# Designed miniproteins, single chains, continued (3): the designs that were tried, part 37

Each design is a single chain, and the fold is of that chain. pLDDT is the mean over its residues in the fold that is shown.

## One batch from the design tools (miniprotein)

Design m9269
Fold by ESMFold2-Fast:
Structure m9269 (fold): chain A 86 residues (1-86)
Amino acid sequence: STTVTFDVAKGKSATVTLPAKAGDTVTVTVTSDGKTATASFTLEANKVKVLEVGDVTVKLTYDAETNELRVTATAHKNDATVTVTV
């Protein structure tokens, strides 16, 4: 299991990359404005996943050739802390 936590400023985007494989369960937890929201999904090869988790848009791009997950979070209303677990 790999966990990455990063901060996203209001009106900005931040990107992190972590190792992943097709079939892995990805959990995204967003804490913003004193509230916590969580979403989970199963990684599929060569697909882009877009999640709305609280007031944060999370775009996940999985590259099956490199076994790499790229996560970009955009915070729309408040500063946010994003945690991604694979």
Scores: mean pLDDT 84

Design m9270
Fold by ESMFold2-Fast:
Order: sequence, then C-alpha cells, then structure tokens
Structure m9270 (fold): chain A 88 residues (1-88)
Amino acid sequence: SSITTETETVSVSATSGYNALSKKGYIGVTVSARTEEGTGTWRVTVTTTNGTFVSPEVTVEAGKAGRSIIEVDGDPGDVTGVSVEQVA
C-alpha cells in the first residue's frame, strides 16, 4: 500500500511491502523538496494498520529525492498515514 502527502516545503511518499517467502516486510519512504527550505534532513513517521514506524534520517538535496527504507520483521500492514519532521 502507498500514501503521498505534500507540505509547503516537501512531498513525502510511503509504500509498504511484504515478502511471504522470507516473512519480512519493509516501508520505503521518499522525500522530495518543493522549495529550497525543503532541503536538509527529515524523519518520516508512517502509521499502518499494524503499527507506527519511524524512518532513519533522510537527506534531501536540491533536485534529488531523499530515500530510506524501514525494515520490518513481519507484515508492516497497510499505510494509513504519513507525517514528516525536519531534523536539520
């Protein structure tokens, strides 16, 4: 499942996936700057049907999206919400 949210400074997307063979899941997060103020370091909080997950720090540069992956031991569930916080 996937959700995309836009703020004044950034666009953020979160996508969950699960591999039934390995019984491991993930949540991929992508943060893109909409303005120069959107460049820097961000942290993404993803809410799913199975819980709440926090990304590693995501570095966003001008013209280049920042990406990170949250590894989940088991099924991460369906994404229901995304929030974002600037760290630096």
Scores: mean pLDDT 82

Design m9271
Fold by ESMFold2-Fast:
Structure m9271 (fold): chain A 83 residues (1-83)
Amino acid sequence: SNEDRQALNEAIEKGDDEAAAKAAERLVSHTLKQVKEHKDDKVILEVALRDFEEMRELARKAGLKNTEAIFDKAIAEVKELLK
């Protein structure tokens, strides 16, 4: 949701890995549920992949290792569905 994305962005700006990881877990859970329901829709999968890669890069630049790891795992799951 936009609220969870905003919470993630605010936590990244503050360098708060714990808060960012909690927001990332909620975002990933919601997005992966949608992706699994529409696994044959490449557009949905590609949008999810792009969004996760953007969020991972923000976490990486901020040095938030736990948040980065959450997005790394989510990216791997989406890539496996894309084959």
Scores: mean pLDDT 86

Design m9272
Fold by ESMFold2-Fast:
Structure m9272 (fold): chain A 72 residues (1-72)
Amino acid sequence: MEEIKKESEKLEEEGLKLGKEANASTSKEELEKLLEKANELSQEAAKNPEMLMAEVSMGVAAISAAAGITSI
């Protein structure tokens, strides 16, 4: 459980950070990089999806909404 707990904390912090950076960023290139990181975090969360999915999902949703690039 120690490794899962450490990974959970990292994913939560990275998810929240990506969400904030996406909302602050106005460049499409930066938003695309943040979206790639969000996808990587989502894949990591998929290994242990219970509480991690909620936190990562918030980050991914914020990035997708702010980026608007998934609509194109």
Scores: mean pLDDT 60

Design m9273
Fold by ESMFold2-Fast:
Structure m9273 (fold): chain A 72 residues (1-72)
Amino acid sequence: MAQRQRGQQAVRTVAERIAEAARKAGKDDLAKKVLEEAEKLVQEIADDPSLTENQALSRAGEIADEGIKAIE
């Protein structure tokens, strides 16, 4: 249970940082999409007991990379 909570928190933290950067760049729609994608991943983590913290962090990194590319 604790590792699942760590994964969910990591995903949300990454998404919040990217969303803040998107808002500062004037891309509010991108900020909303990043948060929606993070919410879907959080739900996937909740539904999949085999998903490890490392796998959740890897997927959070993918969301961050895509968000940063879209801001630029």
Scores: mean pLDDT 72

Design m9274
Fold by ESMFold2-Fast:
Structure m9274 (fold): chain A 65 residues (1-65)
Amino acid sequence: ITKIVAAAIRAMALGWELGLPVKFIDNEENTFVVTAPTEELAKEAEKRFKELSEETGQKFEVYLE
């Protein structure tokens, strides 16, 4: 529980830094979803959230809006 909460806080902080919305999808994998308005921001978000995923063990998915 605490590990998921810490990952959520970090994900929200990174989303805020990048100016991108981060949503938590309550499913069997507890996935965080990030949506980017441009392909360049989507690529940057994918790189940054992949690093966060490796650090926290949480799953992040980045989509182009």
Scores: mean pLDDT 74

Design m9275
Fold by ESMFold2-Fast:
Structure m9275 (fold): chain A 102 residues (1-102)
Amino acid sequence: MKVELSEEEKELLEKFIKLFEKYVEEYKDKSKEELEEKREEVIKRGEELEKRIEEEGLTEELLEEAIEIQAEYHAIKYLTENKKEIEEGLKKFKELLEELKK
């Protein structure tokens, strides 16, 4: 094992991967137009969340919401843009997570 993460960081990474896969499954049958509309909504929610973090500080609740927004955003990007690049990224995250469990 070459990189050490805290237990909390490992849980957040696992949660991100699970949410990403969930959103890919939920959105895979949607039209490109529906996905673009969802992407725009997610970007706006992310921008609002970022402002709240700057004003209130990073709370556990805001961190959870950030992970959900990032997972949904990347799932939509995967379905609408470069699948190969995002698939490679996801494989690297899964490999890193498995190495960190050893």
Scores: mean pLDDT 74

Design m9276
Fold by ESMFold2-Fast:
Structure m9276 (fold): chain A 64 residues (1-64)
Amino acid sequence: MEEEKIKEEGEKAKKFLDELYDMRKRNVPLLELTEKRLEMAKEIGFPDEVIKALEKSLEYLKKE
């Protein structure tokens, strides 16, 4: 169980989320943005449902 670490890393992730949203405003390709979100979600331990959704979205974006 990594609950304590997840909580602490979650605080850091909140700051980085702002940067990711800013990158989207900067017209960064959605594919790249989604890849970064997926990496963060896995690293921080986001819900499996979110991780699966991001992985699926990445696959579809790559095919496009």
Scores: mean pLDDT 68

Design m9277
Fold by ESMFold2-Fast:
Structure m9277 (fold): chain A 61 residues (1-61)
Amino acid sequence: SEDVAKEFAERAEKVARAYWENLPEAQALGDAVPALSKEELIERARKAGEENGKLFVEDEK
């Protein structure tokens, strides 16, 4: 079912958002950060979560 894929996508999006919210503190510590746009990285995380969820949809015979 798509429910698992949707849940994985939502969790991946939340994790990516939290990661970006903590970036200013990481930058203050002098850590290197990716140059990609925030929205592009969040969407990539969401897609990865959706694909992972599809692999675990309990549709296995």
Scores: mean pLDDT 60

Design m9278
Fold by ESMFold2-Fast:
Structure m9278 (fold): chain A 85 residues (1-85)
Amino acid sequence: FSPELEREITIGMARIALSVVERYAPQAIAQRDVDSLQSMIRLLDTAIRDLDQAEPSPESEEVRARLREQRDRLRAALAEILAQQ
């Protein structure tokens, strides 16, 4: 309920999502794992949406930029994989 606490929790969860995607996305792309890529994109979309609802801060803007960068990269990779099928 505290806007400050809600923001900290949301940023923490977004950083976990970002860490997971940064760790596993290269392997999923290399293996052409459509299901994993779609799941990771959905995870990033949820994290971005939750950050958009929280009060902005320099830290939340930094995390949001990184989430969008990873989402765009995964969307591009997924589109390329699907176009080759």
Scores: mean pLDDT 85

Design m9279
Fold by ESMFold2-Fast:
Structure m9279 (fold): chain A 88 residues (1-88)
Amino acid sequence: MEELAERVAELGYEAAKLEREGRLEEAKKLNEEALRLGEEILSLPGGRKYAAEAYLRMAELIKPLAAEEDHAALEALIATGRAKVEAL
């Protein structure tokens, strides 16, 4: 579980860096993989805590890299992570 959560955060962070460089197609592929792994984590027993932690870590890592236009998406990601923690 820890490895999957870490991978989700890493993929999201790398995607954010690529988005800053204008490499939107590459960023999209990494974001899709991160979402897939996030869904996997949520489907496993006890995965909710790890998924919430991964979302929060990812959002915190990528926030300084975000373009102004991406702030709404990052805020949604953070809100999603916090909501999952509250649902624990």
Scores: mean pLDDT 71

Design m9280
Fold by ESMFold2-Fast:
Structure m9280 (fold): chain A 112 residues (1-112)
Amino acid sequence: DKSAIEAAEKALKEALEKNDRYRYEGAVLALLLFKARAGEVDAAEIEEMLRKAGFNVESVELERTPDGTVIIRFEMDVYSGVAGKTFHVKVTYTIYPDGTITVDLEREGQVY
């Protein structure tokens, strides 16, 4: 879904704009969100995809509601080349049946 991919990339870019834009990470997340919406992946497969892409993920949770909403929660470390440091982030993606995606990012500070 091109629209879902574009929405995910835009949300990621806006959230990370101050420190850098992770286009590679955005593309991986967009593919993950597309597959999650299609019902093609579970939490273990999402963790494998993220780890294979180089993300240090601590937890992956996947919830599908009866209305077709998909909620993905995970924690990861993100390196910022501009800041010269690693941030620990908590990520929640909500994918609605209409293809609308919302993202919540929480930064827990600097990790070295």
Scores: mean pLDDT 67

Design m9281
Fold by ESMFold2-Fast:
Formats: C-alpha cells, structure tokens, sequence
Structure m9281 (fold): chain A 64 residues (1-64)
C-alpha cells in the first residue's frame, strides 16, 4: 500500500535522526571532557596564585 511505503520511509528517516543525535551526544561528551580538563588546569593556576599570596601574608604575620 502507498501508506505502508510512506511509513517505511518515515521509519528510515527516524533511524537517520537517531544516528545523528547519537553522534551529537558523543561530540558533546568529548567537548565537556576537554572543557573540564582545561578548567582544572586554570583552577590549578588560580590556586597557585592564591597560595603565593597566602605565603606573603603568613610571612607578614610572623613579623608581627
């Protein structure tokens, strides 16, 4: 039937959409992991800076 042919085509298109969504999820997961790595590196730099400032303050306290 013409209706069955249309349903088969719709199902094929839905499978293609599902495949594209799965690819998008994989990409998003990889990008999130890369962002987390970069954020951790920058957080370490900020912590190192704060620790340097804390050492200076502790030195001033020892003089008091």
Amino acid sequence: SEIQALLDRINELLKQIQAELEKQKTYDDEMAANKAKHDAEFAKKRIDYVNEQLKKLLEELKKS
Scores: mean pLDDT 81

Design m9282
Fold by ESMFold2-Fast:
Structure m9282 (fold): chain A 63 residues (1-63)
Amino acid sequence: MEKALSPEEAEALAIMQTAGFSKEARRKALEEIVPEVAERNTIDSQKIIELAKKYEEELKKKK
């Protein structure tokens, strides 16, 4: 589904997908990262991966 993702948002999603995170973790991490990426106009792959990892662990705990 196309929702006019910015190039930075698309890159963040690709990074998380390559690392093998679940769809839910990727969605939550992307929503959390979007404001910072928009303000700084910068993509930090390490921070994105760490954030996705945190959400993955939270989801694993709840399921």
Scores: mean pLDDT 72

Design m9283
Fold by ESMFold2-Fast:
Structure m9283 (fold): chain A 86 residues (1-86)
Amino acid sequence: DFFSEAIKSKEKFKELTEKLVKYFKEKGKEESAEIIEKAGKEALKYIENNDLEKAGEVVSLAFVEVADILNLGIDEFEKIMEEILK
């Protein structure tokens, strides 16, 4: 799971979050971009406290919310995320 690896590095996690936010803004999905941006800030706080479980929960919940807003299944959303983050 690429998020498990990203959580080990604050720098990598910030880069991935910024890439996702930029992608959704470029697609005119401002609400989705805002959700990812807020979740990224919360997750970074947990990563700084070495609470990787809570960081993962914050990210997962944000992805579920964004997938719901975009009317996508979670599997379809994860596939799109993998494309964006490669």
Scores: mean pLDDT 76

Design m9284
Fold by ESMFold2-Fast:
Structure m9284 (fold): chain A 55 residues (1-55)
Amino acid sequence: SPAGAQMAQETRASSDRMDRQAREYERRGDDLMATIFRLVSGSSRTLADIIEENL
């Protein structure tokens, strides 16, 4: 559906923001927060792909 395609794009954009946040935490030496945000980013990217495939 058009709503599904939009949701997938927004979810992917959210994933990209979380990945950037993970890199910021890594830069600051916060390895735990960097790891958490990388995991959440990866999960969100997978969700976006699932939404996109099922439209």
Scores: mean pLDDT 83

Design m9285
Fold by ESMFold2-Fast:
Formats: structure tokens, sequence, C-alpha cells
Structure m9285 (fold): chain A 54 residues (1-54)
């Protein structure tokens, strides 16, 4: 249903926002730019997989 899809997308958006906040914290803790880029790529892959599961 459209309402269920909207709720699921909202949850995916919230999870992405939390993951980006964690990435920002580890960046501030001295994680390398290459590792941050790897985490961003993994996050993008996870978001794509979650959206495809809708």
Amino acid sequence: SPAKLALQRSIIDGVRALAEAVINLVRKRGMSDSDIQSLQALLDKAEQAALQAL
C-alpha cells in the first residue's frame, strides 16, 4: 500500500541519517578519508538494498 511504502521509506531515511551521524563521529575521531569513503559506499549499497526490498 502507498501508506506502508511511505512509512518504510521514512524508516530508511531515519536509519541513513543515524548512519551518517555515526560516520561524522568516526571522521572526527581520526578515521582516514579512504575508510570514510568505504563506509559511505557501504551505506549507499545498504540503502539501495533496503529500497529494492520495498
Scores: mean pLDDT 85

Design m9286
Fold by ESMFold2-Fast:
Order: sequence, then structure tokens, then C-alpha cells
Structure m9286 (fold): chain A 80 residues (1-80)
Amino acid sequence: EKEKLKQIAEDLLTAADSLIAQAERLGNPDLVARAREVKARIEELLKNADKMTPEQLKKEIDELVAELSRLQAELDRARA
């Protein structure tokens, strides 16, 4: 279901924007840059989604979810 995968990718954009805002509030330029890089990857995925198979799209989404989770963990550590 390609439409559901696209919706998940849109939700990931919102999550990336939240991470960028959190990193900016912390004043951590490295985390800001990394969060922006992940956002750019999500935007590129959405541009190419219609050219991808559902399997390829899901694989990329799974990788982006893992990367966002990793960034959130680093933000939480930096905040402590």
C-alpha cells in the first residue's frame, strides 16, 4: 500500500522538523546539521516515491525511522 508508506514519510518530515527545532534550542550545530540531512533524505524519498516499488520505499522508510530514532536518542543525551 504505497499511499500508506507515503503518509508515513510525510509524518517523518514532521518528526525531522521537530528534531531540528530541538537541536536549535540546544544550540548544537552538529545535531542541527544531521537532522537537516535526514530531512533532505526524506524529501528526496518523497520526490522519488512514485518511481519506487513498495518494497524499496518501505526499506528506505525503515532506514529513516532508525536514523531519526538514533538522532532523538542523541538529543536526549545532549539534553541531560
Scores: mean pLDDT 84

Design m9287
Fold by ESMFold2-Fast:
Structure m9287 (fold): chain A 94 residues (1-94)
Amino acid sequence: MEPVIKIDKSLSKLEVAQYAYTVVALALLENMPREEMIKVVETLLNIIKENYPDMTDLQNFLEEVKEMIKNNVPNEEMLKFLQERFTEIRKKLR
């Protein structure tokens, strides 16, 4: 289990999006406590807003995930949402 969130300035937008997806998906698959998942999503969102302010689709995606966690949406339902939404985001990045 790797709880450390690191975004390297050399990463492409696609790599940043892939990293954010991977971190959130792993947190859900590992049944991370809801409070810890909120902190992880908030940390990712803050880093992306600061370093990649033009990645609005990814920012909106993370805000939606944060809201789902706050509303106690089941992890299985969130994983399905992640897969569907991230596929759309990934197609827009080249």
Scores: mean pLDDT 77

Design m9288
Fold by ESMFold2-Fast:
Order: structure tokens, then sequence, then C-alpha cells
Structure m9288 (fold): chain A 89 residues (1-89)
């Protein structure tokens, strides 16, 4: 349920947040496959699978890279904030 996902998200650290993003992207891939299976023959779906897997892998890799950059920026901000607090005391 959405309530269970919201409760889980609140307790996620950055590493766990990456795992949640990974699970969400894989979930989107599963939804795409289910939609294709409803509209297309099994042979047509099988022909499209390698391209969908490649696209999903590329999106996942990009999100992981973007999240790593965000972690570095947040770490720099925490250091700057700590230095300001130390200077104010």
Amino acid sequence: SKEALEALLKKLEKEQQKEWIKTAILGEGTKQLTALAAKHSPQEVAAKLPALQKQTDQKLDQLIKDQSKKQIEEAKKLIADAEKQAAAV
C-alpha cells in the first residue's frame, strides 16, 4: 500500500534510498512488460525484452550516479554548516 511505502521511505538512509529507487525502477519495468503482454503476442514481447532491459539498466545506472553526486554535495554542505557553528561558538 502507499501508506506502507511512505512509512518505509521515512526511515531510509541514502544507501537504502538507492535500493528503493532501484526497486521502483524495476517495478516500472515490470509494469511495462505487463502492459506489452496484454497488447502483444508472446513472440512480440520476447523480441522487445532485450531493448527494455537495456533501457531499464541505463536508467538505473544514471539514477545511481546522480544520487552519488547528491551525497557528495550534501556532505560538503554538512561540513560547511559544522564550520559555521564552530566559528559562532
Scores: mean pLDDT 60

Design m9289
Fold by ESMFold2-Fast:
Structure m9289 (fold): chain A 69 residues (1-69)
Amino acid sequence: MLPSLRELTLMAEQIAEGTDIGLALALMSAAVWRIAGETEAATAIADAVAAGDIAGALALLEEVRRRVE
């Protein structure tokens, strides 16, 4: 079963706080891929990740999730 955007966001957040940031980025990239149809939101999340703004990327993921779910 595919995890929800919420589950992916929570996993990435916990990983970023307690372990390897690269693993958190990989999970966020997977979440962005899941919302590929939301071009502007996906771009904003990718830009935040590229800038190293993990908290901003997670906040954007939660906004997209609320909008589409």
Scores: mean pLDDT 62

Design m9290
Fold by ESMFold2-Fast:
Structure m9290 (fold): chain A 75 residues (1-75)
Amino acid sequence: APVVVEDYLEVKDVEKAQEIAKEVEKETPGVLSVEVEEVGKRDGLYVVKVTVTAETAEAALRAMAKLAERLKEAT
């Protein structure tokens, strides 16, 4: 059965985060999907829920780590 990993991240731009998520999905072997959903907003930052579905836990965690590293947080 596929593995699902979820996390919450703060981003400046939801559309850019979704674009990066699709790049990570395409470039990460064993990943089935990476979804980014807006769940809140505060002080010009969006709180997004990231859901990674992959064939293995290693693939899911690798995709989540790549996505988190590429996303920006406002100061």
Scores: mean pLDDT 81

Design m9291
Fold by ESMFold2-Fast:
Structure m9291 (fold): chain A 61 residues (1-61)
Amino acid sequence: SMADELRAGADVLTEQQVRDALRLAERQGLTEAARRGLEMLDAGEPVKDVALALAEAIEAA
């Protein structure tokens, strides 16, 4: 699943790859999770933390 890929790749994912995952999540209806993830990236939060937060949101959906 995307959540499993985000968790497994969290330490090696680029900011662009996480932004791409956030856009995909938004298209799949996870609008709030995508918005929060973009805010975290724009605030300078670690890419790893954003990837893990998105994975958590996908698993909770």
Scores: mean pLDDT 84

Design m9292
Fold by ESMFold2-Fast:
Structure m9292 (fold): chain A 64 residues (1-64)
Amino acid sequence: GHMAALEAVKALLDSGADGRGVGAAVGAGYRSGALTPEQAREVADYAREKGNEEAARLVERAIA
């Protein structure tokens, strides 16, 4: 479900996953309909809170 996909991506960020991996995961989720645009934006905001500007930027690019 959408919430499960969102929590999975947040868990990747919590585990220290690189920005490219997070961006790819969000992009795939967005294109498949597993993540809404709003949820993808929440991931970008969460990445910024964690200090991961690369992940935030790549997530924003993935949903553009």
Scores: mean pLDDT 82

Design m9293
Fold by ESMFold2-Fast:
Structure m9293 (fold): chain A 109 residues (1-109)
Amino acid sequence: MLGAVRPGDRVIVTGAAGRGGRVATRRLAESGVAAHLAAADRNAEALEELLEELKDHPNVSGIVADATNPEELAAAVERFGATTVVNATPSAAAEVAENAASLGLTVAL
């Protein structure tokens, strides 16, 4: 199956510091497919821990944002220049996907 992430994409991972989000973020960082990867999570402490694990990946950065808040997601997308969202936020996946779609972003699960 062709993934929604393509070479040159600027990817934002929502819920990146959660249990599933950490796995998704590590795999995307290791694949090198994305031109740049932004790990986004509302939990700043958990996000800092994830970024320390990924410090040897120069194309990875962190954004503290609540992806279920449309204004915070829009601000993060604009600041980062994201083309693609990988939604790793549990229980709020539909809301995050709707917010991302409203911004014209490609959504991957």
Scores: mean pLDDT 73

Design m9294
Fold by ESMFold2-Fast:
Formats: sequence, C-alpha cells, structure tokens
Structure m9294 (fold): chain A 85 residues (1-85)
Amino acid sequence: SSMEALLERARERQKRLGEEFDEIARLGQEALRAAEEDLEKARELLEEMRENEVGKPWAEYAADQLELHIEEKQRAREEAVRAAA
C-alpha cells in the first residue's frame, strides 16, 4: 500500500543520510590531517570545498558533523568494552 511505500522510502533516506554524514566526516578528517602535514594541500582542499559546496556554512556543518562522528565512535568503544566484560 501507499503507506508501506512511504515508510520504505523514509528508511532508505535515513540510510543515505548516514552515508552522507560518513562522507562529510571523512572529508573533515582528511582536511585536518592535511593541515598538520601540508598547508598547501590543506588550502587546496578547503578551497575545493568552498567552491563545490555551500562555502563557509558547509565547512561549519562539516566540522559539526565530524564532532558528532567522533562522539559516536567513542560511544561505540564504550559499548564494546561493556559487551566484552
């Protein structure tokens, strides 16, 4: 029925959003690592992000998402330790 189709689409959209979050977090990590090792490469990555995405709002969004991703990782570790106990 129509309702079942809508729920299925919502579920697929949720999964896709998760993948987008993972990609943003990955880009953020690559930019941060590049900044530590090579300023030129870091500048190129940041400029690419600003030109291809929403600019500063995108960079701020990516930073926020990276923070959330790190917190999720920490929680997963804590749960794994509890499960092993």
Scores: mean pLDDT 60

Design m9295
Fold by ESMFold2-Fast:
Structure m9295 (fold): chain A 65 residues (1-65)
Amino acid sequence: NEIYKEGYEVAKLSLKETNPTQEGVQESIASVEELIKEAKTEEEKLGLEGRLEGAKEMAKELGLE
């Protein structure tokens, strides 16, 4: 849960600071989804899932969907 929350908050902050393009956001999300499929541990997968959700939420807030 803390690992998920950390990934979520870090991803949101990263997108907010980098002013990404819509294509850049889609590429980043696809990359994280691939990493989730290749995750070796439950902790790694949980952190990546948090990062994925954080990126999606911030993309919506920035109007990049």
Scores: mean pLDDT 77

Design m9296
Fold by ESMFold2-Fast:
Structure m9296 (fold): chain A 64 residues (1-64)
Amino acid sequence: SLEEIRRLLREAGLSDDQIAGVLTIYTDAVKYKWSEEVVKQRLRTFGRHHDIPEEVVEKLLDLV
């Protein structure tokens, strides 16, 4: 669930802005029917541009 993802990201030490950005990607994926490949690419790009640790990004990719 989005709430479980939010909790995981908060426990990993991400800021509110970083968490909001990641959750927006998941919400947009459902709304716009994005493929898993698109979601993973969006998560990688967001993580790189917003200084999210690579380990956290890889964990998120495993959840897609």
Scores: mean pLDDT 86

Design m9297
Fold by ESMFold2-Fast:
Structure m9297 (fold): chain A 90 residues (1-90)
Amino acid sequence: SSLVDAFEAALNTLPGLPEELKAEFVESIRQAAKSDLTEAERLLVNMAVRALSLKTPEGEQLAKMILELMIMRRQGASDEEMIAAMNSLL
């Protein structure tokens, strides 16, 4: 998925994130992309909480991006619009 690839690329621009956590988040977004809206939102919320639990500026920035993508998806945004938003938020 181009959306999953864009998310992985965005994660790689953030300094200080452990590689294990990046892999976890890529897998979570991949699962969200295959899920219905309710389960996808649950997965995105869990990712945002996980990012905030790091108590780092990078974790807060990532959580903000995830929340923005969740709001956009709920409003019917396309994959292309979400990719553009990830590029502008990071």
Scores: mean pLDDT 80

Design m9298
Fold by ESMFold2-Fast:
Structure m9298 (fold): chain A 66 residues (1-66)
Amino acid sequence: SEVEEAERRLDEVSRESVELLKQQEERDKVFGPESQEEIARLIGEILRRIGDAIQEVLDARRAAAA
């Protein structure tokens, strides 16, 4: 179903987001902390992608309920 497909995409985005944060932490340990601007961009991208994936799940659930 489209709901299951959207939920899988949300899970994927969530896993990718955790991985990106772990990679940033590992990079910080080797090279020192990234600039505030670069961290803000990374967080902004993660929040946007998660928000989009949540919206897809909500849209799919509404379509399935109609």
Scores: mean pLDDT 81

Design m9299
Fold by ESMFold2-Fast:
Structure m9299 (fold): chain A 77 residues (1-77)
Amino acid sequence: SSTTERVARHELERLVEELEEALRRRDVKGAQKILNVHGLTLEDVRRFLEELKEALERGDLEGAVQLVRDVKRRYGG
């Protein structure tokens, strides 16, 4: 795969790890800070994380990037 795809995958895998850690601690403010968003519940973070993990498992890197953009658009304003 290209360098760009490898970088994007690495960043998304790191994001998954950071969000899983926040969910383990029930730290909604930490999760919001990781995503640079506000107004998320722990359930919103859990659903987002599940969708992100599913996209990565399918090798749908473009879909995974779009999920991050959509959550930032929806909760980042």
Scores: mean pLDDT 82

Design m9300
Fold by ESMFold2-Fast:
Structure m9300 (fold): chain A 74 residues (1-74)
Amino acid sequence: SVEDEINVLLVERMINDLIKKGKEAKEAGDQERLETIVKNLEEIISYLEKHYKDNPFAQELIEKAKKFIEELKA
């Protein structure tokens, strides 16, 4: 549906914003902010896996978010 397409695009914007903020927090050494961003990304991943598991674009967003979380832990 159009609403589902809009929801996935909105989630993409949220993930991109969180990635930007995560990079800024890592550069600033703000560990508390990093932990909050990781938690928010993990919640978004869970949401996409629950509601959009068969959507290829949602699967790409899940992979992107998981990759970024691993990069933050390195």
Scores: mean pLDDT 86

Design m9301
Fold by ESMFold2-Fast:
Structure m9301 (fold): chain A 64 residues (1-64)
Amino acid sequence: MEPTIDLILKENLVKGLGFSKEAIELIFKLTKNDLSKVQPVIAEMKTRGLPMDEESVKKLLEEM
């Protein structure tokens, strides 16, 4: 029960959007691999001009 597709998508987000690998790992961990929750986090980080790092991700996911 291990979806390899989710891992590939995770790596594509790092390369496409400039997130650190640690930030993407945290997003997927806190959202329980729910891609529908990942997109709002990314959009909010961009809108606020926040760094795409682990601390900013953690703070936003607490509010979502």
Scores: mean pLDDT 69

Design m9302
Fold by ESMFold2-Fast:
Parts: sequence; C-alpha cells; structure tokens
Structure m9302 (fold): chain A 110 residues (1-110)
Amino acid sequence: MEALEGGKKAGELGEKGAEYALRAERYAREGRAGEAGRYAALAGGYASLAAENAKNKEEAEGARKVAREARRAGTEAARLSETREEASLATGGAISAIGGEQTARITAEK
C-alpha cells in the first residue's frame, strides 16, 4: 500500500514540477525574472520531492528530467534578474534541481 501510494505521489509531484518549469521558462522568455525565479524554485522543489518518493527507475528518470528543466529555467531567470534577491531565488531553484537530479540518479542505479 505505501509503495503504491509513494509511486503515485512521485508521478503527481513530477507533473507539478514539470508544469512549474514550463511556467518559469515562459516568464523567462517574457523577461519576467522574478516570476521565472519563483516558478523555477517551485519546479526544483517538486523535482526533489518526486525523486525522494520515486520507487523505480522510470519514476526516478521522470524526476531527473523535471530537475534538468527546472535547473535550466532557474539559470535563465538568474541571468535576467534585476535584483540580487531575484537572482538568489533563481539560483536556489537551480541548486534544488541539481539535488533532485542526484537523488534520482542514485535511486535509478539501485
């Protein structure tokens, strides 16, 4: 029961992460660094949670893909940032995404 719930949760968290990564990329393209940074941070956080809840290689690979997209969006948001606070938030999102990527890689290798 817990394993089945964990798998479903990983999928749901990954979908939310992917949605936020796409929103971050859209805001970055519009030059809206603050919104891009916030959504990149959310995407990175959800990718990390998806990786932690992954029970198999497919779920871990999904989380890893979302983490890569979140990191890319966060990096672009940081480049467009008008303030240090916006740049810090975007960078934080990218770092969280890297953490999620590493967790997903370790899970996939088990």
Scores: mean pLDDT 70

Design m9303
Fold by ESMFold2-Fast:
Structure m9303 (fold): chain A 84 residues (1-84)
Amino acid sequence: SLAAKIQKLTEEIEKLEALLEKIEKIGRGEVTPSLEEAKELKDWVDEYGKKEGLDMSSPSYYLKVYEKVKAELKKKKEELEKLK
């Protein structure tokens, strides 16, 4: 149903927004992640980068992951607006 599609997309957007906010706060030094949180974040970024075919040896690897996640979030928000 349309309602189920909107709900799924909304949940995906909320998860990506929470992740980006956490990454940005860590990057600004506003928050220090625990060792467990840092490992979970690294594992997620590495899996995402591998899925997207990004070169992990590149000095811009983490920046490219961040930019691709932001682009994906923007596309999902635009898709959600079209369903309203």
Scores: mean pLDDT 79

Design m9304
Fold by ESMFold2-Fast:
Structure m9304 (fold): chain A 83 residues (1-83)
Amino acid sequence: DFTEDDLPEEVRARLREIEERMRALAAGFPADTPMADVMAAILRELGFDEAADAVLQGAAEGKPLEGLQRATEIIIREIEAAL
C-alpha cells in the first residue's frame, strides 16, 4: 500500500508541490468544463503529454474509461522510467 508517510521527505515535498499545482489548475476551470479537458490540461502541465492525449482520445471515441486506463498505464510507465 502506497502512503505519503512511507516516502522520504524530499519525495513527499515534491508530491505536495504536484498536488498544489493540480488543485490550482483544477480551480481555474469553470464548473461545467468537461472532465476530460480538465484532466488533460493538468496532465500536460505535469509533463504527461502522452497520458493527456490518451484521456482526450478516449473521450473523443466515446470511451472515457478506456482513455483513463491508458492514461494511468502511461503515467506509471513514465514515473518508473524517471526512477
Scores: mean pLDDT 71

